Designed miniproteins, single chains. Designs and how they scored, part 45

Each design is a single chain, and the fold is of that chain. pLDDT is the mean over its residues in the fold that is shown.

## One batch from the design tools (miniprotein)

Design m1548
Fold by ESMFold2-Fast:
Structure m1548 (fold): chain A 88 residues (1-88)
Amino acid sequence: DDEELLRRAEAHPRAAEAREEGRRLGEELVALLDAGASLAEVAAVLAPLAEETNRLLEEGDPRAPYALMRLREAVRVALEAVRERAAA
């Protein structure tokens, strides 16, 4: 269960670092969208990170929860910006 994996990792200092890295990546994706990039181009940037995150999860790698936190935060930031633009 990914949620249980994330919950156990929350107390580790790497969790805060992973979320901050994800937030910065999400902001970079928002900047690409603002510059006229398509959703497909944004998805292409995220695809190798999603593949690496899934690989780490399948292997039970101790880095997996932090890769997942980073990816989820980046997607959250980008998706919120897309929703705000759609609502305007």
Scores: mean pLDDT 82

Design m1549
Fold by ESMFold2-Fast:
Structure m1549 (fold): chain A 78 residues (1-78)
Amino acid sequence: SIEDILNEAIELAEKLGLKELAELLREVQEMLKKRPNPNAEKGVEEAVKILKEDTSEESIKKAKELVENVKKGLELLS
């Protein structure tokens, strides 16, 4: 489920010391609980996949930007 994917991603971000990314993931998780969005959920899944495959600074930056874009999109629908 998307909730399980987000929980796993938050734990991974915390283990890597990526506090800002972990907080972004928590905010997106709360937004998706209030209003499910399949496109936003797909964006989160892609970001998590990137983070799991490669923890380089470039991959972390790409994952963070993707999560930030998901959050902005959800805010515009509020």
Scores: mean pLDDT 83

Design m1550
Fold by ESMFold2-Fast:
Formats: structure tokens, sequence, C-alpha cells
Structure m1550 (fold): chain A 119 residues (1-119)
């Protein structure tokens, strides 16, 4: 799909350290996914997590945490088949927030919330 193509382009830019450009493509994917009559909540949650990764590498930890919470809200509400993979990715973003010097209490809350989805 076009949304998957935007996410792939964003990931290519992220690998090059071009975080702002990666975020622009993730935003294009999010806008497209949210505009669909039948929303792919699994892919939308994935897009939020990829955008959160980019914000972590920019040192914008509050924005990253907010995006992870949005992804977790989608997974908790819609319970997509890939929920456990998405929960593990959310924990990974939270681990990077801690490792890069963000708010440990906020990141630990995200990790605990994601752990409930792995049960």
Amino acid sequence: SMAEEYLRKGEELFEQGRYDEAIEYYDKAIDLLESQEEVDYELLARAYLLKAYAYVFKGQFKEAADLVRRALELVEKYKPPDRKSLALDAQTVADYIILFGGDKEEAEEIKERAAELLK
C-alpha cells in the first residue's frame, strides 16, 4: 500500500540519520491511514512507534513517549493480531528513552503498560 511505501521510505531515511525527513514520511503514512474508512490500526500503531524512534534519536523524549502512548492506546482498544510485537517495540522505544537520558519514570510506566499486552 502507499502507507507501507511511506513507512519504508521513512525507515530508509532513519537509517541514514535523516530523522526530520523520516518523520515527514511517517506523518504522510499516519495521515493516509487515519483518512481511510477502514483504519488499519496495526499499521497505524506501527507508524506511531517508528515516529517515536525518530524522536528518541533527535533527543525529543517527551514527544517520543507521547507517540508510544498513542500506539499503546490503539493496541489496547483494537487488539490487533500483531499486538505482542507492537508491545515489544513499545518497550524497546522506552528502553532507548532511558538509555539516552530521558525520564525514567515515564519510560518505566510505558514498559509496564506494554507488559500487560504480552500476557
Scores: mean pLDDT 91

Design m1551
Fold by ESMFold2-Fast:
Structure m1551 (fold): chain A 101 residues (1-101)
Amino acid sequence: GLEKVIKEIGELIEEMKPKLSPELQRELENNYKVVKELVQELLESVKNGEDTSKILLFTQFEIMGLSAEVLIATRRTGDWEMGDRMNEALRKLSKKARELA
């Protein structure tokens, strides 16, 4: 489910953090927090039978934002394998969010 993918992304961010500047660590942590909160709101909207259109749109935009920060992190560290793993997890999250909504 979505919660498992969110946990996977969080674990990958923790694995990346030691190689990153404090500024980039904060940017990744902040973007991850926003994505996590929006996914929880999406899950609650689905559970309550509410219109998911707006929350899904915001969730997709914030996933794209996190993907951009991952690209910056990947370029600065040279850890393209980690970048690929993160982007695959983010693609799974995006797909599962659309399928749920």
Scores: mean pLDDT 86

Design m1552
Fold by ESMFold2-Fast:
Structure m1552 (fold): chain A 88 residues (1-88)
Amino acid sequence: NKKVEEWLEKLKGKSVFDLQALFDIRYAMGLLEESLAEAIAKYIIENESKLNELEKKIAISTLKAFLELFPDSELREEVEETLKKLES
């Protein structure tokens, strides 16, 4: 997905807090593209093992919001598996 890859490049170096803020702000403004939400989820998944306890809580909140808003996303199963790892 070209748009997801374009967003992933823009998200490089951002913290989980920055990603949550971007997700929440874009959602509140009605500007949360599925491609952006998928890029945020994918970035969290790729960095799951590097998160501290506070970052894990933020990641869990963001990924749960992703599943609520985009239940039919191609990333659904990968997000659910990542949530199991973060909640263990």
Scores: mean pLDDT 86

Design m1553
Fold by ESMFold2-Fast:
Structure m1553 (fold): chain A 93 residues (1-93)
Amino acid sequence: SEELASYLDEEGRLDREGFVNFATEELGLSREEAERLFDLLDTDGDGYIEREDVYNDGDLLRAHFFDMIDSDRDGYIDLEDLEHLLALRKAKR
C-alpha cells in the first residue's frame, strides 16, 4: 500500500527500524518477534531487507518471491509483499 511508504526510505528499501515498525503495527508482532524475524531474513547481516530486483513486476513477486523465500535463498522481503501475504491469509483464514 502507498501508506506503507512511510516505513520505506526513498528507494523503497526496508531497514531494520522500518521493518520493526511495520511488523509491530501492521503484522501485530512484538518488537522481539519482529527483530528475530528480521535476523532470519537478513542472512547477509547487512541490516536491510530489499526486493527491488524482485518487485519490478509485482505479479511475479506474488507468485515466485514467496517460493524463493521458502527455498532459503538470498531473497529479500518488502513491505508490500508482507501486506499482500497477510491479506491473503486473513481472507482464507
Scores: mean pLDDT 55

Design m1554
Fold by ESMFold2-Fast:
Structure m1554 (fold): chain A 70 residues (1-70)
Amino acid sequence: MAEELKKKIEEAAKKAKEAIDAKDSVAFLQSMQELGAVKQEAEKAGDKETAEYGQKLAEELENYKREVLA
């Protein structure tokens, strides 16, 4: 279970980064919503480590977006 949630977080983060590189705002929003949903699922499951990992990736993606899209 925990490994599946972590993999879903990584997949959503990868999609978000690819969307930033493609300058696709819709795909970025969808990927960030997916990441947020998996993070909430991890929080409900009591998997604090996976939820924290998702939060860290979300912050890194927001920083990357600011650098690429200004």
Scores: mean pLDDT 80

Design m1555
Fold by ESMFold2-Fast:
Structure m1555 (fold): chain A 68 residues (1-68)
Amino acid sequence: SDEEVIARIMEETGLSEEQARVALRLVRENPQLTPEELAEAIERETGERVSVAQAGEALGIVLEALYA
């Protein structure tokens, strides 16, 4: 479920619930996002700082949940 993916993103990356929800939506809309692009997009939408490492881990979690 989306809620399980969001919880996993939060636990593994330290992203907030809002940041995790935005990450899930953005990757679902564009699965070809790079970690850098995802970090910038989450920061733009939430106003909260996101590292490339956090975004990269979130990207991996979402891609595995949706496409593996």
Scores: mean pLDDT 88

Design m1556
Fold by ESMFold2-Fast:
Structure m1556 (fold): chain A 84 residues (1-84)
Amino acid sequence: SSAAAAAQERRRYEEELARGRTVVPATIDQLAAAWPDLSPEEQARIRAQMDEIIAAAQEAIARGELTPEEVEILRSGIAALKRF
């Protein structure tokens, strides 16, 4: 049971790391390309969502439970979102 739970958590982390390295940068690039064509209301809504994501990521880093690789992915994501 505990071994199965640990294996599942490891797979989840590996999937999250893979997602952070591929899906998140691709999504940010697509958003950046579309950004000038978005309405001011849509831009404000997306910025508000980004601020929530940044706050959650910073809180996760502050807890000190993440691996150095996870921290690097989150910091890279925060930096990318702060460009908007």
Scores: mean pLDDT 75

Design m1557
Fold by ESMFold2-Fast:
Structure m1557 (fold): chain A 97 residues (1-97)
Amino acid sequence: IEEKVEELKKLIEEDKSLTEEEKESIISGIESLIKDGANEKAIEAVLDKIIKGLKEGDAKKGIKEGIREGSIIQLAELLGISLEEARKIVEKRLAEM
């Protein structure tokens, strides 16, 4: 995880499509998830999707996909439910926002 966090920070610093506020928010969000003891697999899913998005030149897509997949894993672990049930809850809440 730490190696992926450092790679993420480097890619975000180098990205030209994100504002400085967006960069700070992403880094702070990831650091908060780690500090607050979020599930390791959920953190990895967020990192992997954002890193992939940054490398493919679509940082915003990577962020959205990372938040979605990370939230699904985190909710499944937190509530002790299946990934399928967690996905239904996350998708419903995202549609309501």
Scores: mean pLDDT 74

Design m1558
Fold by ESMFold2-Fast:
Structure m1558 (fold): chain A 62 residues (1-62)
Amino acid sequence: GGDLAEAAKHAREAAEKMGLKVTEAQAESAGRVGLGLAGPDAPSEEAGRLGAKVAQLSAELS
């Protein structure tokens, strides 16, 4: 949906700012995780940022 696409876009941009290279699929996964963590009242940018942080931790631990 639109919210997921926006969260994925923001997750990719946040990950790039953190120096992470992520695929489109990883950005979508991060956006989805971020939306779940941020909750329904959080903006897509905040959800994306949270998802990017989770993706960073996953990349370091995987």
Scores: mean pLDDT 75

Design m1559
Fold by ESMFold2-Fast:
Structure m1559 (fold): chain A 64 residues (1-64)
Amino acid sequence: MREEYLEKLKNAKTIDEQYKIIDEMLEDGATYDELIDLAKEAKASPSVLLRLIGLQIDEELAKR
């Protein structure tokens, strides 16, 4: 489950698409703790793109 959403986030072309994927995760029953763990995993990646995605997840969660 988490890996599937990470793959979708990596393939998202815009910040708006990333926010949409995060909303879909929450609608699919993902908890805030699961999203926090996902953001930590992404930020620990050697990939600059994945680290940016982790920061976007953190910002989206902070708005709620």
Scores: mean pLDDT 70

Design m1560
Fold by ESMFold2-Fast:
Structure m1560 (fold): chain A 80 residues (1-80)
Amino acid sequence: MNLEEGGAVAGGATELARRHGDPSAPITAKEAYDAAVRAGFGTPEQARKGAEGAMKNLGIPVDAEVPATQLAEAAGRAGG
């Protein structure tokens, strides 16, 4: 995963945490990359690759729910 892909999904996960008012709100990789695309943080392909990379870094299936901040941190680490 490159910095653009990681940055996009980290931004999407952060936006979802903000909307829920809870940094630990459970989100899916799909929700994170959909939010990233909607916010203009990246293309659908970049956001999807970022979310997949973050879930792989966490060792969690892409269809599982994870805390928004945990997904954002994993995306940032894998992208940088």
Scores: mean pLDDT 75

Design m1561
Fold by ESMFold2-Fast:
Structure m1561 (fold): chain A 91 residues (1-91)
Amino acid sequence: SIDEISKELAKVETSKPSKEELEKIIKKLTEEFKKQLKENKVPALTEEEIEYYKKIIEETDEKIEKGTATVDDLLAKALAEALLEIQEEKE
């Protein structure tokens, strides 16, 4: 739900979470985005879109490792992971 997304974003804005906390936040955001995307029935990704989202994940992982990830970076990674997971789902 949007309330869950808002709660996870508040954790990033009000405190400097640990890498483990950031990973948990990203997982929650990814699951919420997957739910929203499935409800809105997004089309299949092109090969170019798949490469683009993989790049976003890679760049955000580097920022998390450096401790420089912003709320926007976490949202971008969560959305990219959600889109790629939907694309890769066999069911």
Scores: mean pLDDT 76

Design m1562
Fold by ESMFold2-Fast:
Structure m1562 (fold): chain A 83 residues (1-83)
Amino acid sequence: MSAEEMKRLLEESGLEVHEVSDLDEEFIAKLMHKISELIREHGDDDVVTVEVEVGESRFVATGTVRQFRKLLKLLSQKLTEMN
């Protein structure tokens, strides 16, 4: 997934984007897993920052757990539509 495409999904989710690179499917899987854990540990209105870095690929965004749930749904839908 390109940085541009990820930024669009983040903006659609209402998340504040600090840093996004081009992300492969393995990175997206790690990101989705981290968001799922975060949703499990926090309330919907809690403001959190998700930071994932693997090699030269990086993702940093801030928002509510509810906004991260929306991102997770959009990522899942997009991956399903591409396969």
Scores: mean pLDDT 82

Design m1563
Fold by ESMFold2-Fast:
Structure m1563 (fold): chain A 81 residues (1-81)
Amino acid sequence: MSLASRLAAAGILAIAAEISAPEDRPQDVRAALELLREALPQATPEDLPLLIRIAERVESVAEGELRREAEELREEALAKA
């Protein structure tokens, strides 16, 4: 999967997590985080603003350990920017 496709898919999953039932949110959050983790090593400075925005969106709906993973990913992306 290309970087652009990973970011697009992660963004869609983040939106899905916001509108889905509470029982379905962890699955959507986890899938989005996996795509963002795969995208982060390939991201250029131009890609990072979008990646950070998607990570912030995921963090806003994530709970517990998944929220911590989203926070860590956002911090790593900010450090790379």
Scores: mean pLDDT 83

Design m1564
Fold by ESMFold2-Fast:
Structure m1564 (fold): chain A 89 residues (1-89)
Amino acid sequence: GLSKEVLEEIEEFIKRIEKEKEELLKKAREKGDEELAEEVEKLFKKIEEELEKLKKSNLSDEEARLELEILEGIFLLIVGVFNLILSKL
């Protein structure tokens, strides 16, 4: 199973995701774009579900860290795209 250190790394990433989600939802709603807010909720829920699966996985620490890096890359891309859309509204 995953070490305590890797589990703590995943938990810290979940906290970062929750904070960014709240900020993006607030911005989308301030722009009056409820459809954009719904898309933020859907995509962040998928990332959160993948992180919960990772926490329960039988992967090695090295494999889990690689998966975490991939999920971080996807997260940053999604955040960048939403901020770009919001900047054009």
Scores: mean pLDDT 85

Design m1565
Fold by ESMFold2-Fast:
Structure m1565 (fold): chain A 90 residues (1-90)
Amino acid sequence: SNYIKRLNEESVEQARDLYEGARRLAEEAFRAIEAGDLETAERHVEGVRGLAREMREYGKSATPEDQRKIEEMAEEAERLAREAEERLRE
């Protein structure tokens, strides 16, 4: 139906906004690590993971094609969070 199509289109746009936020938080996490501010870096990493979870929630009602796009964005956000966590352990 037209309603479901519109809902799916909104889901992709919402996920994209969350993904952009996740990228910014990941950049801030890396900067905090470089500055030795590990507590701030940990908070930003938690934020990135939170945004990845929110992206997946929007993906649950999306079309298969849009769900794939949302999942790719969420996986990339989680990859950035994992990379920051690995640097925090060094």
Scores: mean pLDDT 83

Design m1566
Fold by ESMFold2-Fast:
Structure m1566 (fold): chain A 67 residues (1-67)
Amino acid sequence: MVLEITGEDGRVLRLEAAEEELDPEIAALPLGGEVELTVTAASRGALRRAAQLGLKLGERVRVRRLS
């Protein structure tokens, strides 16, 4: 699954992740679907990797499914 993650500052990250690595809210997204999530210490897989790439704990992000 390819995801587009947009931070509060307008920073856009594109990540490829296996479905088993995703937060449940992200894994449930239909193609082209979006969800807003808060980056937390409990964030998993792709969202955890996005945090390591510069998103902050407590930041609100918009996640869109591209494939």
Scores: mean pLDDT 74

Design m1567
Fold by ESMFold2-Fast:
Structure m1567 (fold): chain A 68 residues (1-68)
Amino acid sequence: SSAREQIERVGEAMRKAAEVMRELEKEIELRGSVLASAIGFAIAVSEGRSLEETLEEVRKFVEKKLKE
């Protein structure tokens, strides 16, 4: 079903995004609140985008937060 497929895609995106965000937290000392927000953002965009696009959106979100 489409719902099951969506859950599978979101789950995979979350796993990959969490790995990337953990490395970002180590490398640039991000706060947990920023990481949590990035994860939420990844879930939102994954509903309409590929996993690779989802990861890029997460990266852009983190970059924007660091730039403020």
Scores: mean pLDDT 67

Design m1568
Fold by ESMFold2-Fast:
Structure m1568 (fold): chain A 62 residues (1-62)
Amino acid sequence: GKGGDAAIIAYQEMEKGLSGVEAMEIAGKKVGLSPEEAAGLAARAGGTGSLYLGGRRVLNSL
């Protein structure tokens, strides 16, 4: 789904030297999700985004 697509894009942006938050913002805009929604969906669904999300709690309200 869109969360998984956002996670893949975010990972690619992080490889270019962007922070996880910046990468998620770019990925979310590309797939039409907010960065927080994209991060939450990727983490909850296990949709391949967990590797870069594991370093910090992105959503304090999960």
Scores: mean pLDDT 58

Design m1569
Fold by ESMFold2-Fast:
Structure m1569 (fold): chain A 55 residues (1-55)
Amino acid sequence: MKVRALQTTPLEGEERAVVEEGDELEVLEEFPNGLWLVRYKGKTGVISKSVLEEV
């Protein structure tokens, strides 16, 4: 599933990354606490679903 960032936010993971507002990400997995595992520009990390919108 492809999603778009609604605001600039850090991607939480082993690699530090910042997702910029308007950037598109691929959702790999959803966690029950409202966090999603995503792929962003070749990196994987966790981000809150509250800052994402389905495209």
Scores: mean pLDDT 79

Design m1570
Fold by ESMFold2-Fast:
Structure m1570 (fold): chain A 72 residues (1-72)
Amino acid sequence: MLEELRERAAELAKRASKLDEDLAQEARRVQKTADTVREVAEYLLPEELQRIVEWLKQKIRELEARIAALEA
């Protein structure tokens, strides 16, 4: 799950790097956040982990939409 979100953010960073470096940087920050959460997941309450996962999913969807709009 977190690994999948990290991979999606990394792919968005690659796509964004061809269009807009600021979006690429934002996607890389989301990727790093997913990596950090994966490292500390064992120390988080399940409900805290779920809130963070939903936040990551929302950020990835937002970045994907913004990148897709620039590709159009």
Scores: mean pLDDT 81

Design m1571
Fold by ESMFold2-Fast:
Structure m1571 (fold): chain A 84 residues (1-84)
Amino acid sequence: SELEEFRKRLEQLAQELDALLTALGKKKLSPEQLARVRALTRRAQEILSDALKQIDEGTMTQEELDQKERELEEIKAELEELLA
């Protein structure tokens, strides 16, 4: 139940990140901003992939889940700042 709720929150964050990336793709970004977006996107994909794998394997603690969610929210905030 708690893992299912966490999985749903990760899926929601992934959808929000995709929406932000779509919006950023319509904006004229500098080379430095574009490099930052690409780096943040790769990091988010790695965190999401690792978190989902660990949930499926039952190898993750609640503390580790909370940390990964926090890291994804931080990435989301940086992407939102680039969109502003």
Scores: mean pLDDT 81

Design m1572
Fold by ESMFold2-Fast:
Parts: sequence; structure tokens; C-alpha cells
Structure m1572 (fold): chain A 55 residues (1-55)
Amino acid sequence: SAKIEAALPAVERAVREAFKTGKLDLRALAEELGLSVGAVSRAARRALQRILTEA
């Protein structure tokens, strides 16, 4: 959805930070972005694929 796509840059940043800290709080991120945990999980998967294809 457009809302998930608009949140992708923020989710991508959180995923990149999780690589440094070893911690990703999907519930806190969902609350911050106004999305469901499921929507943030899907966005995080998309962000991870995007990061991996950049490497």
C-alpha cells in the first residue's frame, strides 16, 4: 500500500541500525509509524531485500 511504501525509508534505516545493534523492535517501530506489526514486518522484509540488492 502507499502507506507502507511511504514508510519504507524509515523502516530501511531501522533495519540498517539493527545490523549494528543486533536488535529490531517491530512493535515499537509499528507504533512509531502508525502501522500494524504485520505491515512493518513486510516492509522490513522489502527493506532487507533492497539493502541486499545494493551490495
Scores: mean pLDDT 76

Design m1573
Fold by ESMFold2-Fast:
Structure m1573 (fold): chain A 70 residues (1-70)
Amino acid sequence: MSVEEAIEELEKILKSDESLEEIEKKVREFLKKYGKSKKAVDFLKKLAHDESLSSERREIIRKALKEFEE
């Protein structure tokens, strides 16, 4: 799967009715596979400020990014 395809799939999941546990798992797996791509990291940083996502989902993204960068 390309980075672009993975980004589109993750955005669809994050905007779906998936559980917070599944969302956290998918975000962490995405960073494990694509976290060395600036495009993938920039996408998640943008999505962490996307008002169409719940505050809980945005927090999951922010925490995963912080853990990955540390």
Scores: mean pLDDT 80

Design m1574
Fold by ESMFold2-Fast:
Structure m1574 (fold): chain A 82 residues (1-82)
Amino acid sequence: GKKLIDEALKAVDEALANPEELTPSQLELLKLVKEVLEYIRKGDTEKAKKTLMDFLEKHHNMSPEEKEHVEKVIDELIEKLL
C-alpha cells in the first residue's frame, strides 16, 4: 500500500517539476491527485474522499445516484491503496 502511494507521489512530483510540459487542465488534475495521495498517505481517507468529491462536483453536476456510485468507486480505490 504505502510503497505504491510513495511511487505515485514521486511520479506526480516529477510531472509537476516540469509544469511547462502540462496543459492547465493536466496541471489542475495532477495537483488534485497529489493532494489526494498525500491525505491517503497520512491515513486521512475522509479528506482524500472529500477532496475528490469536491473536485468532481465543481466540474460536474451529479445526481444523488451518481454521487453514491462515485463515492463507492472512490472508497474501493482508497482501500486498494492502503
Scores: mean pLDDT 79

Design m1575
Fold by ESMFold2-Fast:
Structure m1575 (fold): chain A 73 residues (1-73)
Amino acid sequence: MELSPEQQAELEALLARYRELVARARATVPDSEVEALIRTLLTRVQQLVQQGASVDEIKAVIEEGIRRIEAAI
C-alpha cells in the first residue's frame, strides 16, 4: 500500500496518540486488560492489512482502539 505524505503523517499521529494512552492506561488499568485492548486492535489491523484494506479503514480501526482505551482509563 502506497501512502501519501499526508496519510502517513495522520497514521503516525494516531499511533503516537495510541502509545501515549497505552502508557497512561498501564499506570491505572491492570496489564491483562491493557494487553487485551492492544491484542484486539492488532488483530483487527492485521485482518484489514491481509484483506488489502484502505488507509481510511485502518485509520478508523485505530481511532476505535483509541476510544476503547480512553474509556478504560
Scores: mean pLDDT 80

Design m1576
Fold by ESMFold2-Fast:
Structure m1576 (fold): chain A 96 residues (1-96)
Amino acid sequence: MRVTVTLEFEGLTEEEALEALRALAERMEAIPGVEVVGLEEAERETRENMRRGDGRTTLTLLVDGSPEALAAVAAAAYAIEREHPGVGVTLEVEEL
């Protein structure tokens, strides 16, 4: 299963946006059956987009498709929104 994570940053600095992205990636990677793909690319996109005033980036997850893994992914996204004010997280699930 492929999950596209979209992060939106409102009122954050580039450094705060990168910190939130890395915190999200670390939480996701800690979930059994979840692999973070393209974190380095997402970090580059965050820097570029923040400089252009477009506070958005995307991160790709590969998930084993278990209901437990998907629930943990949703919980991790919610935790990041709570811990990082100004960060919005949207999840899009697609079948590989």
Scores: mean pLDDT 84

Design m1577
Fold by ESMFold2-Fast:
Structure m1577 (fold): chain A 65 residues (1-65)
Amino acid sequence: MEAEKARKQARTLYEGGSTMENIAVAGKVMAMEGRLEKARAIADFLEEQGHLELAKEVREVIEKA
């Protein structure tokens, strides 16, 4: 449920004019806070939208957490 909510929120932010870079920053912050499930959902969303480099950056923070 939490991962799906994070993914839906990321999509809503993108449709509302937030950049994919800002969504990636949110994913990195979630990973640093230990919210790994939400951070993975953000990385998956970025990858699905074709932002493979941003998704990789989020996944690297998850691996270090």
Scores: mean pLDDT 76

Design m1578
Fold by ESMFold2-Fast:
Structure m1578 (fold): chain A 90 residues (1-90)
Amino acid sequence: SKEKVEKQIKLIEEEKKKIIDSIKERAKKYNIPQEKLDELIKKVEERTEELKKEIKENPEMSDEELAEKVMEMKNEIEEELEKIIKETQE
């Protein structure tokens, strides 16, 4: 339904904000270079736009399937952030 699509898009926007806020907090703590922070934020923005597009093109997508896609995205972003932190803590 249209209401389901709108709810799922709102969820993605809220998750995006939480992920970006978390990245910025850890970037300050570990003194991550601005260039690397900007690249990671751009990746989050691109991944969330792709998920929103998938929701619009696949209105029958289940909440469970969406939750799995969000978890996969979060895991990828976390792994990339951890790699950046290790490289800056040499």
Scores: mean pLDDT 85

Design m1579
Fold by ESMFold2-Fast:
Structure m1579 (fold): chain A 96 residues (1-96)
Amino acid sequence: EDDAKIEAIVDTYIAVARRLLERLGVLAPEEAEAALAELRERMKATLKEMLANEAEVRARIAASDDEDGKEFFTRLLNLEDISDLLERLAAEELAA
């Protein structure tokens, strides 16, 4: 069940990243897909590692001054849907 939630979170992030890469037009389609595949593997590994060390990671999050990062990683550790947060961050980056 946790693996399914991890896959859903990673799929959401990759979908947002794909749209950003398409909009930027900097990478060839093959390069973009290769980058997204590598990002997927890294995100799955990182999230599993964070969950394995949840108490320590939550303590580090609480000590951070980055409000957006705190919200993101807290929701991520709770295996919550982060699509709204990712859409907000993507919109802010594209507007800048």
Scores: mean pLDDT 75

Design m1580
Fold by ESMFold2-Fast:
Structure m1580 (fold): chain A 70 residues (1-70)
Amino acid sequence: SAVQRALDAVTVAMGFLEGESLEEHRERALQTAEDLSDENLRALVDEVEVDPEFLERLRRLREEIREWVR
């Protein structure tokens, strides 16, 4: 679900999961940034009713993750 991917992105941005290595975290962050792409955010608004403020927060989170994984 696009909603679940968005929630997972928040979890990644909050930091490491217990027992997660740096490489595993980076792989998750990269996958999450792709899940928050413009295409997937478009799918999210088509799938469910999403508040503009929530959508903007997801876009900001995407950019923060992309900056971290560079």
Scores: mean pLDDT 68

Design m1581
Fold by ESMFold2-Fast:
Structure m1581 (fold): chain A 78 residues (1-78)
Amino acid sequence: SAALERALRLAKEALELAKTGTTLTELIGAALLAIGAALEAALALGVPIPATGAKSENPALNLANEAIALALEKIRAL
């Protein structure tokens, strides 16, 4: 579906931003983009967003959750 393809693109972008981000602003941006991707994927699938660290069968949800977790971990380390 177009929505899941878009969610996957956004999740991949968010994860790259979380990996490369070094400032609070960059990491907040990555987390917000990842949350948007997770919401879009969850709505398209009709499922709840998995808890941070939980796995989903959907790659967009998994990558979005990975991006959120990484961004939050890096923010905590600042």
Scores: mean pLDDT 83

Design m1582
Fold by ESMFold2-Fast:
Structure m1582 (fold): chain A 64 residues (1-64)
Amino acid sequence: GPLIAPDVTPRRFRVSQEVIDALRAAGLRRAKDADGQEWLLTEVAGTRFVLRLTPDHLSIAQVE
């Protein structure tokens, strides 16, 4: 489903503003977890990923 389990541990990456702008322009879908945290969803080759964007950081976790 579109929800992210609280036990999912994202891998954190430091990213530039240009990368963040490119990800937003790519039309990532937004979703909230049960705790009200906002995540962006993407899918590559049938594998779903969740991303948390701040100005300086990207956190990525694979979900089922």
Scores: mean pLDDT 56

Design m1583
Fold by ESMFold2-Fast:
Structure m1583 (fold): chain A 64 residues (1-64)
Amino acid sequence: SAADNGRAAAEAIKEASGASGDLAGKAATYAVATGSPERGARMAERLTGVPREEAKKYLERAVT
């Protein structure tokens, strides 16, 4: 289930940023592992350039 949650969030971040699925997947996995959309969104912004608030929106669905 953590992998499924990570995959869904990674797809959304990848689509929004145009970055690689690997980078988006890393940020999504981090959010799920920590239970924190905020931490994952900071990582997604750093790795993919996606706006933090947009990434947080996607990650909230994955970790809650």
Scores: mean pLDDT 79

